Designed miniproteins, single chains. Designs and how they scored, part 91

Each design is a single chain, and the fold is of that chain. pLDDT is the mean over its residues in the fold that is shown.

## One batch from the design tools (miniprotein)

Design m3159
Fold by ESMFold2-Fast:
Structure m3159 (fold): chain A 86 residues (1-86)
Amino acid sequence: SMDEEEYEEAAKEAFEAAGVVQALLRERPELAEDPEIRARLEEIERLIEEANELRDQGKYREAAEVYREVARRLRALAEELRRRLA
């Protein structure tokens, strides 16, 4: 279905953005201990849990919207991490 395809695309974008964040944190693991970075990661984790719950309920469109928010937040976090690594 189109809703399931939209969900899969949104989840893939979030997964790709998460890979970027993980790569940056591997360069300086101490950044993961920063209270601001930890709070942002914790909120992203909560959003992923929300998206997965919506998916499990068959609400693929709503799950896709949440995963797009996850991807946006991960991209913003990657930019912050790049600033701190420079």
Scores: mean pLDDT 89

Design m3160
Fold by ESMFold2-Fast:
Structure m3160 (fold): chain A 90 residues (1-90)
Amino acid sequence: MLSKEEAIEAARIDLRGAIENARRAKADPSNVAAHTATQLLLIAAEWNLSQVEGAEEARELVREALKAALEGDYEKAIEKAEEALKLLEE
């Protein structure tokens, strides 16, 4: 199992990747790899944050970002993922 520090860093990496891929998906709707990567990275970030006590606010923002990405609302997905990342970087 990841340590708290490892789980937070993994979630930060996942969220940065999700934001980058969401921006690519927003710019090019035909970029299936960017759409898929956004969803998978948000799922990974949520799972990593589930291992961290006190990360529930960031975890909820990641769940909202994932919901937005699944609905094709990449602008909202980016906004929520950036809010989650900010909470983790303090």
Scores: mean pLDDT 85

Design m3161
Fold by ESMFold2-Fast:
Structure m3161 (fold): chain A 82 residues (1-82)
Amino acid sequence: AANKGSAVPTSLPPEDLLSASVESSGTKATVSLVTSKPGTYTLALVNAGAADVTVTIVSNGKEVATVTVAAGSSKTVTVTLE
């Protein structure tokens, strides 16, 4: 099984993502990103749970993307950070 429970971000940056954290509440999760460089970053989101989860991606306190990851699936999302 891939990452049981809620949507889990797996950062696959070339080298520049400093941290990611996940906070979930029911069918919603928030991913907070900290990066030292502006640019385009790719995130792998995995939902091993039984319900669809809406993931809000936040960088420096601003929402940069919202993505729904279906139950038992994974989704790759590309975000541009400034």
Scores: mean pLDDT 66

Design m3162
Fold by ESMFold2-Fast:
Structure m3162 (fold): chain A 83 residues (1-83)
Amino acid sequence: MREKVVVLVDESANVEAIKEYYETELGRETIVVQRSLSESSEEITEKTLEKVRETGARLEYNPLLELSEEERERLRKAEEEVK
C-alpha cells in the first residue's frame, strides 16, 4: 500500500505539480494543504493537523511555509512532463 503524506505549501506553490510529483515520482498518496492569503499561521496549522488526524498520514512541510525557487521549478517541470 502507498504511504500517505500531507504536504503544507504556500499560496504561490503549484498544488497540482506538487501532488503529481509526490504521487508519480515518490509513489506516495498525497494530500496537499495550501495556505491562502487570508489564513493566519495558526489557522493553516490547525487545518493541516486536521488532515493528518483524518488520514493518519505523515506531515511534510517547508519550515518557512514557502518553497524555494528551485523547488518550485522542479515541481512545475514534473507537472509539464508528458511521459
Scores: mean pLDDT 61

Design m3163
Fold by ESMFold2-Fast:
Structure m3163 (fold): chain A 101 residues (1-101)
Amino acid sequence: MELSEKEKEAMKKVVEIGEEIAEKKKEEHGGDEETVAEVLRESAEKLVKENPTKEAYFAAALAYLNAGDFEKAKEYAEKAEVLEEFEKYKEELLAAREAAA
């Protein structure tokens, strides 16, 4: 799959920030996944508003995907022009979650 260098950097930053926020919020709220999802959605919306770039849209798509909002995630992936790569990543993520359950 062909992701640009900047798209890979944006994805890595979103994952790192999401993981750091998840750890901090888990410590504060005893593992409340809903609160973590809200923070990820707010961060994605702010990123898109401040930096309406293809990289920002892709980062927002990943944030919404991790928050469980697949409709919004797909919308942002379409704006980022990486819908095919996003759909494959989504299928892999869902399969991994099902295997872990």
Scores: mean pLDDT 67

Design m3164
Fold by ESMFold2-Fast:
Structure m3164 (fold): chain A 93 residues (1-93)
Amino acid sequence: SSHGMVMELMRLIDEGERLDPNDLEAIRRVFRRMVEKVGELFGEAAARSIERSVENTFAALEAEDDPNRRALLLGMTLGTFRIFLSVNRKVLS
């Protein structure tokens, strides 16, 4: 069910938004699960594209010393996932 998989991705985004921005291991785990679910919903090419974006964002999070900027980076990444879902789930119907 594409609807069930979209709801699972939305739950992962919500989970990510509740994370401590300093818990990089938890953030990495949520990001990996998001990439996995994108692959299941939209296929391997979409998963690889999102994975590259997520890896770049995660590297920026690891390098960021300012907790306020780290929180902003996390929020922006999760917002991008939400927009991606909103746009692409209309194609799945």
Scores: mean pLDDT 78

Design m3165
Fold by ESMFold2-Fast:
Structure m3165 (fold): chain A 94 residues (1-94)
Amino acid sequence: KKEEEEKLVKEVQTEASRRADDIVNKVGELVKKNPELTAGEVIDFVRKEAERTLEEIVKKYKSPKAEAAARGAMLDAISRAMKVYNEYKKELKK
């Protein structure tokens, strides 16, 4: 059913977006406490958080479209987190 699938996707997008924002915020705090962190260490942290979040959402919603929406949000979180890290490193380089 199109309507129920659309509702499910919207619910998943809302949850995945909130969890993505949490991951990005965690990276912001992590780089503030550890300015010496490498890009590789930050990527590893974000990837593990994103993979864990995706697994939880897939288990909860059990829908291929929900999985696709969650994957998109997690990829966005990784991109946003790396942008936060790069901006922070640029500011420190004064």
Scores: mean pLDDT 80

Design m3166
Fold by ESMFold2-Fast:
Order: structure tokens, then sequence, then C-alpha cells
Structure m3166 (fold): chain A 98 residues (1-98)
């Protein structure tokens, strides 16, 4: 593995870990909070994850990772964020409907 490939894998791992924690928090609150409050929490989680992705992009650029690999990381990280936000909303909808 090249140094650049390792740095990208570390950054992606951090994003995956953070998204997992945010999803767990939303799921834990889904049974006790109102639907309106849960949507607010999902929006806050999305903003927090977007800020993390932005900081990781800046870190990779400072480490000298080629722009093409930074763009590939950002695309994959944003895809993971979109999928995780959808999963959070689907879980909340299922719990609220019960």
Amino acid sequence: MSKEELEVEIALGLVKMHLGVLKSIIESKAKTESEEKLEELIEEAEREAEELIRKQVETLRKLGVPEEKVEEFEEEARRLLEETVEEMREYVAKVVAE
C-alpha cells in the first residue's frame, strides 16, 4: 500500500466510524424523542459529518495526497453520508409508525 493510499483509507475509516456513532445515537433516541426532534437531530448529524469530511479533505491535501485521490475520497465519503442519513430517516419512520 502506498503512503497516499494509507492516508485515504485512514480518512475513510474515520468517516465510517463517525457515521456509525451518529446513526447509533439517532437509533437510541428514536423511541423517546418526537419525530420533529429526531429530524432536527438528523439534520445536526448531517452537518457534523459534512464538517468532518471537509476537515479530512483539507488534511489529505496538507499531507500531499494527489488531488485525484482526494476527489475520490470526497465522493465516497459523501455517498456514505447520503446512505447513512437515508438509513437514519428510514429507521425513524419505522419506529414512529409502530
Scores: mean pLDDT 85

Design m3167
Fold by ESMFold2-Fast:
Structure m3167 (fold): chain A 71 residues (1-71)
Amino acid sequence: SEAEKYKKKADEWIKLGDEYEAQGNLPQAAEAYRKASIYYGKAALESTDPEVREEYIAKAKEAAQRANALR
């Protein structure tokens, strides 16, 4: 589904963000977490299951908070 495709993209951006953060590359980590937040948001919009939608919304907010913490 489109929700699953967006979720997969978001997970990939989180992984990349974690790698950049571990390297001390905070600007690249913040950008990766911002992109993850966008894709989790898109996954939530495409999701028809309320529980899955709430999970994606929570992940989008968490990713956005992580990006903001690195500025």
Scores: mean pLDDT 88

Design m3168
Fold by ESMFold2-Fast:
Structure m3168 (fold): chain A 69 residues (1-69)
Amino acid sequence: MTEEQRKRVEEELPKYIAEVEKALEEGKISEEEAEEGIRVGEAYLRLARGEETEEVEEVRERLRRIQAE
């Protein structure tokens, strides 16, 4: 994993959290889904450190679905 990839994730993580919080305020997701979104952010940090797992990919897909609605 490169330091550039880690910096990119650090910059994107706050944006994802803000989007999850906005979706919660709009009533598009539940409080449980918002908490799951935060866990997704942490999974992104693990991915940035070079940990490729199927769980991380599935979590990323879930986040995309939340943003799509």
Scores: mean pLDDT 67

Design m3169
Fold by ESMFold2-Fast:
Structure m3169 (fold): chain A 79 residues (1-79)
Amino acid sequence: SDEAFEELEKTVLAKLTELEADETLQQEANTVIHDLRDVEASKTLITKYKQAIKDSKSVTDLDIQLGVMALHVAVLRVT
């Protein structure tokens, strides 16, 4: 649902602020969130993404999780 994506976006933005992420990572996060909205991800995947983002303790961890989400989008688009 749209509200589930809004909660994911809110979680990502809060984590970017918490970790003082640079503009490059902020732009990457925005791209990934918009791409996920274009692909019908299940509510279960959104819940897992939110938890993974919340569990990120560093900019590196967050970057890895955003990369995983981007790979999932790429796979779903070609499958």
Scores: mean pLDDT 78

Design m3170
Fold by ESMFold2-Fast:
Structure m3170 (fold): chain A 97 residues (1-97)
Amino acid sequence: EVEKKLKEIEKEMEKLLPKAEETLERLRKEAEEVRKRLNLPESLPLGLAVSILLLEKLGKKAIEEVIKEVKKDIENGEIEDMEAAETFLKALEELLK
């Protein structure tokens, strides 16, 4: 179910991007900084990179909650894109260290 939530965030971001190009450009640059810092692949969807950035700003509790939900969804086979989900999970775990 977390994968559905993450895809919902990504789709909502994509809907707003054409209307908020300046905000997107700033968020994209910040997400690229996070991607570089956490050694994330370029293939990671922009929405997931932005989600990592937003979760980092929301703080440790939010990150821990999402990690718990992602791990549960992985265990239950709810994740379609396993590589993206594992990359996302690893990035969130790095933010807690």
Scores: mean pLDDT 71

Design m3171
Fold by ESMFold2-Fast:
Structure m3171 (fold): chain A 98 residues (1-98)
Amino acid sequence: MADQLYDLGQRLYDQGRYQDAGVYYGQSGSLYRQQGTPDDLRRAGDYYELGGRSMYQAGRYIGASTLYYQSSISYRRSGDLDRSLRMQQLGDQLRQLA
């Protein structure tokens, strides 16, 4: 399920449908987060980060910020503190620009 949502997100991104891509990447991240293993949480972080970048390209700064914060939380729970802090900083920057 999560990989199918990722594949759809990637296809929408390739078509320039960045907002829709961000939604499906975010949903894929949420399904990996639900599984709760460190590897699944790291993958959730990766997919939330892709969702944030997609929303940013769509000009959806609040949506991008929210997904970067979810990415930060997922990376922190996986033990990836460096990527967690980077995602938190991106979320903070975009929230200020919105």
Scores: mean pLDDT 88

Design m3172
Fold by ESMFold2-Fast:
Structure m3172 (fold): chain A 100 residues (1-100)
Amino acid sequence: SIEEEMIEEIEIIIEKVKLLAELGVPAEELYENLKLELERIADYIEKHFDKEVAEKIKKIIEETIEKMEELLKKGASSKELAEVFIEGLKEIAKIIKEAG
């Protein structure tokens, strides 16, 4: 299903981001990659999910980006950015599971 495909993709992204943080990718570079990934997720959700589900997910994406931007301004590590991003993706996955 579309829901199962998206959950699988989210799990792959989480593992990739954990690895990038462990490898010491610079926080600013990681942030740009994470933001792009969230924008791709938003586009996919808007095309394939109902409006109500899409609105809930977009709100989590916006809140996740805002939290990451605040952390980056405070000199946060890549690991701290990855934690916020992963938390956001887990919340998105929960909404998708409830939609299927």
Scores: mean pLDDT 87

Design m3173
Fold by ESMFold2-Fast:
Structure m3173 (fold): chain A 100 residues (1-100)
Amino acid sequence: SRMEEIQQLQNAYNAAVARFALKTGLAEDPEVAQQLLKEQEKNLSDEARKLAEEWLEEALKLAEESGSVEAGLEFLRRRLEQLIMEIKGVDEETFLELKE
């Protein structure tokens, strides 16, 4: 279902943000962040894990190229938002076709 797709994207985003924070030093308590990440990873599907790894790699590259960790975080947020909006857009188009 579309709701399950959105939930998988949300789970991937949460894992990517947690790993990004650990790798960039944004995590104020690395031990707590590591424990939270371990719990999140237990509940990730293989597809969500792959998405999280891809998003993390891109976010880290952007942070390095721009010299700003905030740029990497903004990339992660925008990527999640764009994909959720695309899923919602498809649902709206389908609803409009059914309304004819």
Scores: mean pLDDT 75

Design m3174
Fold by ESMFold2-Fast:
Structure m3174 (fold): chain A 76 residues (1-76)
Amino acid sequence: SRYIVELRPKSPEDLPALGEAGGFVLEEFADALVDIIPIDETTVGFVFKDEASARAAAEAVRARFPNVEVRIVRET
C-alpha cells in the first residue's frame, strides 16, 4: 500500500505557507516520494511508498509549518 500526505492551508491567507511546505517536502523527502497529486485547488498530496516516510514527512511539516493542515491517508 502507498501513503498520501495531504497538505492544505488552515485559512486562505496561509496559501503561501502551503507552497513553502510543499517545497520543503520536495527538498527533504524527495528520495521517499513516488508521486505528487493535486487533490483540489488548495490541497496537494505527496505519495510515499511506505508509512514510516509518510509519518516522518507529516511530523516534519507539522513542526515547521503550523498554518498548514496535515493529514495522512492510506491509498487502497
Scores: mean pLDDT 83

Design m3175
Fold by ESMFold2-Fast:
Formats: structure tokens, sequence, C-alpha cells
Structure m3175 (fold): chain A 71 residues (1-71)
């Protein structure tokens, strides 16, 4: 199985949010990878995290997790 890949954006200066994009063979794996990435970042407010799973074109799934940085 292909391991999940996770990308982290820089903090958006307009919103104060950071975005994690995870790609994996399944929607469940992509979602879990994005959740672990955002949960492991102590600078972000995990309780305000929003997670969206996108369709899997060509056999991969993408999950996007967005959270504001802590005040």
Amino acid sequence: STAPQVFRSPVDPETGEVTYVASAPTAEQARDAALEAIKSDPRVDFEKARIEVLPAPGGTATAVATAPVKP
C-alpha cells in the first residue's frame, strides 16, 4: 500500500489559518493522515479544525484539514 502524503501550508495572513492536505489510496486513510498532522501541531487550535474529504480521481483520495493558529 502507498503511504499517505501530507502537505502543510504556511499560515494564511488574511485568515490566520493553516491548511493540511493529505493524499492516500482511500478517503479514510487521507482523513486520518490529515487529522494526525493537525492534531500533532501544538500551534493550531484543533477544536476549531474543519476537515473535508474530496473525491478520489484515479484511485487516490484527498483530505483537507484547516485550523486557526492559537492566539
Scores: mean pLDDT 77

Design m3176
Fold by ESMFold2-Fast:
Structure m3176 (fold): chain A 70 residues (1-70)
Amino acid sequence: SSWAATADTIVEQAPTLSEEEVLAVMRIFVEQGKQSPEVAAATRAMADKLLASPDPRLQAVGREMRALLA
C-alpha cells in the first residue's frame, strides 16, 4: 500500500484531530521511515505540508516532526 497516499489522507484529516493525535500518527511514520527511504520521504512531505498549514497547532506538529527527522 502507498505510504504517500496514507500521508495525504492524514494531512487532510489533521484539522479534525488534536495536536497529540496528529503527533502520535506522525511518530509512527518517523519510526517506519527509519527502515524505509520511501516512508521517510512521505514523512518529510507530510511535515512540510503541516508547516504550510494556517493552523498554528499543525505548524507546531510539523516543527516537532522536522526535529525528529533530523
Scores: mean pLDDT 78

Design m3177
Fold by ESMFold2-Fast:
Structure m3177 (fold): chain A 77 residues (1-77)
Amino acid sequence: DKVAELARETGELARRALIEAGVPEEEANRIADKLGVAVATGNRAVVERLLAEMSKVISEEQLREIRERAERALEAV
């Protein structure tokens, strides 16, 4: 389904951005997986918390792309 696809894409974008920023792969995968689940389940509070954590290490542009995709999935529920 489109929501599951957008959730997966959101998680993959977050994983790549975190790894590019120098976050260890295990930690990047943990954060990306939590974000994907939060997006897929409509958990806005967890999505915003994880985006706030990522904003400390990734670029504003990467964060905006991830947020846009997450919000499209959350609205499609």
Scores: mean pLDDT 82

Design m3178
Fold by ESMFold2-Fast:
Structure m3178 (fold): chain A 57 residues (1-57)
Amino acid sequence: GPVTARITTRFPDGSVEERTVTGADEDELNTAMSQALLDAGRRLEAEGPGETRVELL
């Protein structure tokens, strides 16, 4: 069945953003998760050091 992950990013200003990614299987989830983490990392590079957490749902 589908697999889902929640990615939570906390920024230096105290703001928090949550993104949920779902794949039909683990390979699809890993692809979607990699893209989401790359996006989060790029934003943290622009805004300064922060924190990213990944939770499997």
Scores: mean pLDDT 81

Design m3179
Fold by ESMFold2-Fast:
Structure m3179 (fold): chain A 59 residues (1-59)
Amino acid sequence: MSNEEAIAEAERLLAEAKTPAQRTILRAALHELRQLKADGGSGEEAQRSLENAKRAAGL
């Protein structure tokens, strides 16, 4: 997964989020993913960050 794909998926999940807790977690994850891309982080790191956020959000 690329950084851009992880960001797009996080944006989609945030838009579809059903609870305030899910929105808070996914909003934080989206910020972290954008920062990771800016800092030259790998797509593997982006995927791992997204997977951790999904688990925390109960997805």
Scores: mean pLDDT 84

Design m3180
Fold by ESMFold2-Fast:
Parts: structure tokens; sequence; C-alpha cells
Structure m3180 (fold): chain A 73 residues (1-73)
């Protein structure tokens, strides 16, 4: 299910800081709340793997609840 995609996305962000910028830009283009974007930025800046996973999950949950998908174009 979508949980596997969320874990893969979180692992990608943790493996390469460039992936974090990609996810953040996609979230900004998709019109996500600034609080969710700021949370992910802070977690990445701290290098906190658990915080990164939690913020990626929070973003994914918000997207599903609001009927949106990330735009990686």
Amino acid sequence: GSEEGIEALADGVLADPANADYVIRAAERSGLPQELIDGLREAVAKGDADAVRENVRAIARWMVENGLTLDFS
C-alpha cells in the first residue's frame, strides 16, 4: 500500500540531502501547509532520522486526507 511508498520516500530523503529538497519543492508546489514543510526542513537540518520519517508520514497523511498527490515535475 501507500505505506511502502512513504517508507521509501523517507529512506530516500535520509540517504541523500538532495532528495529532501526535491520532496520539499514538491510539497510547496502541491500547496501543503507551511507547518508541514517547515517541520520537514527542521528534521532534515537536525539530521534526525525519526523526525524525518514522522514528517514524511505527516505530509503523506495530509495529502491523502485532502485528495492530493505530490508534484515532482
Scores: mean pLDDT 73

Design m3181
Fold by ESMFold2-Fast:
Structure m3181 (fold): chain A 78 residues (1-78)
Amino acid sequence: DAAGRDEAAAQVLSYGDEIANEAEKLGRKDLAEKVRQTAEGMAAAIRAGDIDGATAYANELSRLKKEVERLKKEEEER
């Protein structure tokens, strides 16, 4: 239902903000912006019922999360 999709979209945006905040802490505002844009795209696809689009954005968000985790590990090694 539409309300359920809106809730799922809100959760995706919250998750994206968590990843973006970690990127910003690493001084990577460019990466944080990319994360937010990808999460917004996923949220929009979820609201539209676009399963293929939501899946594509989810894969991109997963890749961005791994990049942030890699950078965080590199920062911790300094």
Scores: mean pLDDT 84

Design m3182
Fold by ESMFold2-Fast:
Structure m3182 (fold): chain A 73 residues (1-73)
Amino acid sequence: SMEELRKKKEEVIEAAKKAYEDALKQGLSPNEALSIGIRVAVERAKQLVEEGMPEREARMFVLEAMVELHELK
């Protein structure tokens, strides 16, 4: 459903943001924290593709997570 798709997207974004915040708390620079957050979004998206999500949709989730992370910079 579209509701489940929205929840999966929110989970990817939330995981990326948490990784970004955790990296900052560990003393990494904002640019290093951004790279870690993006990496987490990519890994979560790859998992969703393995579970049957089309690559185009997973790519869009990563792009939205990147936008959200940039808003935290």
Scores: mean pLDDT 86

Design m3183
Fold by ESMFold2-Fast:
Structure m3183 (fold): chain A 69 residues (1-69)
Amino acid sequence: MPFELSEGEKEALEKIKSLVPPETAKDEPLLASTFTAQAIRAIGSGSEHVPTPVEIAEAAAEELKKRGY
C-alpha cells in the first residue's frame, strides 16, 4: 500500500533539492539515493525506532523522482 508524504515532509525534501539540484542528481543516481536517505533521517530520524523505514524511503524516493531526481 503506497505511503504518501505530507506537505511538511515534502518541504523537508525541498532542502535536499537545495543541496543538489535535480540536474546534478540526474547524472549521479547514487547521489540521489544518498539524498533519499537524508530525507528519511530528516522526516523520521530513520533509525531503530522507526517501524516502517522502507515505506518512508520509497515515498521520499518517489517525491524526489517527481521533482526530476
Scores: mean pLDDT 54

Design m3184
Fold by ESMFold2-Fast:
Parts: structure tokens; C-alpha cells; sequence
Structure m3184 (fold): chain A 108 residues (1-108)
């Protein structure tokens, strides 16, 4: 299916661009970046093959980041920052949101 192949290529390029951004921002080690790229690509390829709704780079990255967080590969702080970046927030906004959550948790 030419449309599925074009969509897959576009979304794979978007995954790579976001992983490279996270690596440049120091949010991932090179090893964590390669693992995120591989897992997000696998999630995306399966979603497109199954005609699942919302087969996008952003959803594949959210799923892969959640798995890395559950496995303890990435810290809760870095996980939340990367999620806010995927939602279109700046690094400064993402860090401010995470600091507010950490402050609220310390007040318990």
C-alpha cells in the first residue's frame, strides 16, 4: 500500500528527529536514544500494519517512553520532561511543570 509506506516513512523520520532532539538536550544517553528509537519504530510499524487509529510518531514515542520508565531505564523526571516536549511545550515549560509536580509531592 503506497499510502501506508509513505505514512510509515514520514512517521519514522519524525521519531528520529524527536529522539535526536532528546539526545541533544541531554535527556537521553546515546544507548537510551538507540533503545527509544528501536522500540518506538517497532510500536509504529505494528500500529500501521494493524490499521490502528492514531498510528503516529508521537504516540509510538509515548508508548516507548512509558516502557523505558516502567523498566527503570529512564528516571521519572526525564520521562515527564520528554512527555511535555511531545505535547509541544518548550524545555523551560516542561522543566517548570515537573518542578511544580515535585514541589507538590514534597508538601505531602
Amino acid sequence: DPEKQAHLAEQKARIRARVDEFLRLGLLTPEQAELLLRRATEILERAIARDLPNATAENALRGALHRLHEEGVISPRRYLIMLYLLDGKSLEEAEAHVRAMEEAERRR
Scores: mean pLDDT 87

Design m3185
Fold by ESMFold2-Fast:
Structure m3185 (fold): chain A 88 residues (1-88)
Amino acid sequence: MDREIAERILALVRARDYEGLRELLREAGFSEEEIEEVLALARALQSEEAALELVRRLLKEHGLELPPEAELRAQVREALAAVAARAA
């Protein structure tokens, strides 16, 4: 279940569904400050490493199950590439 939340967060970032992302993070128990931090990262096109570290930190602080690093890194990379392609 917690791993599915992490995967859904990355999918919503890739889809640019910021309202859906905000609702999901709120449902998962993230604070409004943490939600805005994630949304700012998604909109600002932060580096892959910065996005990965932020997602990993938020999931860890909330006790959510992390996907394997290789899988999480691939999903973050895909999400950032999709955001960058649509911003150009």
Scores: mean pLDDT 65

Design m3186
Fold by ESMFold2-Fast:
Structure m3186 (fold): chain A 58 residues (1-58)
Amino acid sequence: SLKEEADRYVREAEAALAAGDGPAFGQSVRKAIEAYRKAGDEERVEELRKRFALPPDL
């Protein structure tokens, strides 16, 4: 499902952040947000923005 796909991207973003890989983190978090939006899960999108201190337009 889109939600399961988004959850995988969140795990990839967390791993990239822990490794200090900014480009991989950015790519993975963008894909997670896109997948959650396609699933209609705006609450999860807002949670990720707060958790990772993302810009409001990402």
Scores: mean pLDDT 81

Design m3187
Fold by ESMFold2-Fast:
Structure m3187 (fold): chain A 76 residues (1-76)
Amino acid sequence: SELEEQRKLVEELLDKLYTDETFKAQIEAIKKGEISREELIENTARVITKLSGGKVPFEVAKEVIKERLDEYEKKL
């Protein structure tokens, strides 16, 4: 489906931009109150949407980013 293709593209773009270590560092910064979780998700989603050439809607990017962040939080 179109949605599944869009979600896969977000995952591929996130893999290009971020390592596991980078996500862990961002989660630690959120826990310390240095970065807002909501602002991080929104800013990352804007970057992903732009890099996709408009193929990925902002709300789809936000959802996938939230899921990825939740996964890393469980590993810590």
Scores: mean pLDDT 82

Design m3188
Fold by ESMFold2-Fast:
Structure m3188 (fold): chain A 66 residues (1-66)
Amino acid sequence: SLKDAEIVLEIVKEKGLSMDAVREVSEKTGWTLSEAGRAIAAADMVLRENPNATPQQVAEAIEKLK
């Protein structure tokens, strides 16, 4: 969801591509660690291309990795 993408984007901006970020996303969204890890990787990729990326763009990237 867009709300979950906002959570992922915030955590990636704060903690980067790290196990702490994966754990926090998993706890806040209810996703598995594997799903959270994929979501964080997607958000990191999007942010590398556009530092001002929107939650919508992050949500679209996460869906492509399913």
Scores: mean pLDDT 82

Design m3189
Fold by ESMFold2-Fast:
Structure m3189 (fold): chain A 85 residues (1-85)
Amino acid sequence: SMEDIRRLTITLFRALALETEVWLLIKTNAPVDKIMEALDEALRVLDEGIALAKRLGDQSLIALLEKQRKRLEELRAEVERRAAE
């Protein structure tokens, strides 16, 4: 529906803003807990986007968002490893 398209668009915008915040926090050497908080929020918003894309049946968008989610999970793991060093 048009409502689902609007919700998806807003959710994708939120995900982009949060991902930008994650990169800014990493670049400014912010505390690990703050980076993890931002990553967890970005992953949560991406999950909302994936659910909306599934509702709309947009297979290519689902694949794109799942790939983005995997990259953020990999980044989260790297941040954890770096903190343990």
Scores: mean pLDDT 86

Design m3190
Fold by ESMFold2-Fast:
Structure m3190 (fold): chain A 62 residues (1-62)
Amino acid sequence: LEEEVKNLFRKVMKAAGQELDDEEIDTMIRLAKNALRASSEEPLSDEQLLERIKEALERDLG
């Protein structure tokens, strides 16, 4: 799941004209998880956070 999210994140950013290295992508994923936790009214697990990120990235690609 995390590897899938990382690959999708890279594809989305590349499609948007942003070229990020692996360290930057890992940082963005951590920040996205932290932002979702902080802004969510409901408790989310790491797996649920990654699934929500994956869904958003797949929506951006399709």
Scores: mean pLDDT 75

Design m3191
Fold by ESMFold2-Fast:
Structure m3191 (fold): chain A 97 residues (1-97)
Amino acid sequence: MEEERRELVERLQRELEEEARRLVKELEEKGISPEDLAFFKTVLDSVLETFPEDPDLAEALLRISLSVLKISKADPALIEALERMLERVRRGREVLE
């Protein structure tokens, strides 16, 4: 039984959820558009649901989202928030390997 791995995944998931909540609040405080905030929340929900089952896919979703935003010349605050989330997901994935 891999109980230690399950507990580790649950802990990492809680840490990602907390970071996501902080980033949403920071973007709201920075006055990001409602459309950009909705996009960010949608990406975060997808990443958070995917991470426990497939951390590699969660990282890939963030990388694709960042590429789209950079090409679209999106708000720099939105790009920065997703880059911080990507770093957290990447670190969590490395711990699970």
Scores: mean pLDDT 82

Design m3192
Fold by ESMFold2-Fast:
Structure m3192 (fold): chain A 70 residues (1-70)
Amino acid sequence: AVIKGNSSVFINTLSGPMLLASSPLGGELEVNVPQAGTYQDLVAKTEVQLQAGSQTLQLAPFEIRAYKLV
């Protein structure tokens, strides 16, 4: 299997799930979203709608994304 050099961590907090994703190489990162809903992008300070299940994120090299369920 080919590893794309991306890393992601899903963390359950007292206020709901949080996704941290980072990519030193860039490219596609597949994440499993535990709950559908509105997530706040903690880096961009914007809201995004995510569906439950497997989703693909496109990341730039050294990009960090952080999403927290609202």
Scores: mean pLDDT 68

Design m3193
Fold by ESMFold2-Fast:
Structure m3193 (fold): chain A 85 residues (1-85)
Amino acid sequence: MEEEERIRKLAEEAIKHADTDPARASELVQELYRAGRKEEAIKVLDAMAELDEASLRGVTREQAKEAVLASIAGDLDRAREILAA
């Protein structure tokens, strides 16, 4: 399978699972981000919108998504910085 088509299918599958299987969707988001497809990963996170707002300490949904993407990229300092604000 061509890489471009594979990434497209991963994004579609992740969005489809966003409502029913958030753990699976999260795994696919990580795969998309590691493949350098940040825009597609963000699109899936938008579709998930299942971040527990009650667990966020005044962090916006956009900030939470950015922290997740930073964490997936291995930039734990950036993720912590966003979540600590």
Scores: mean pLDDT 64

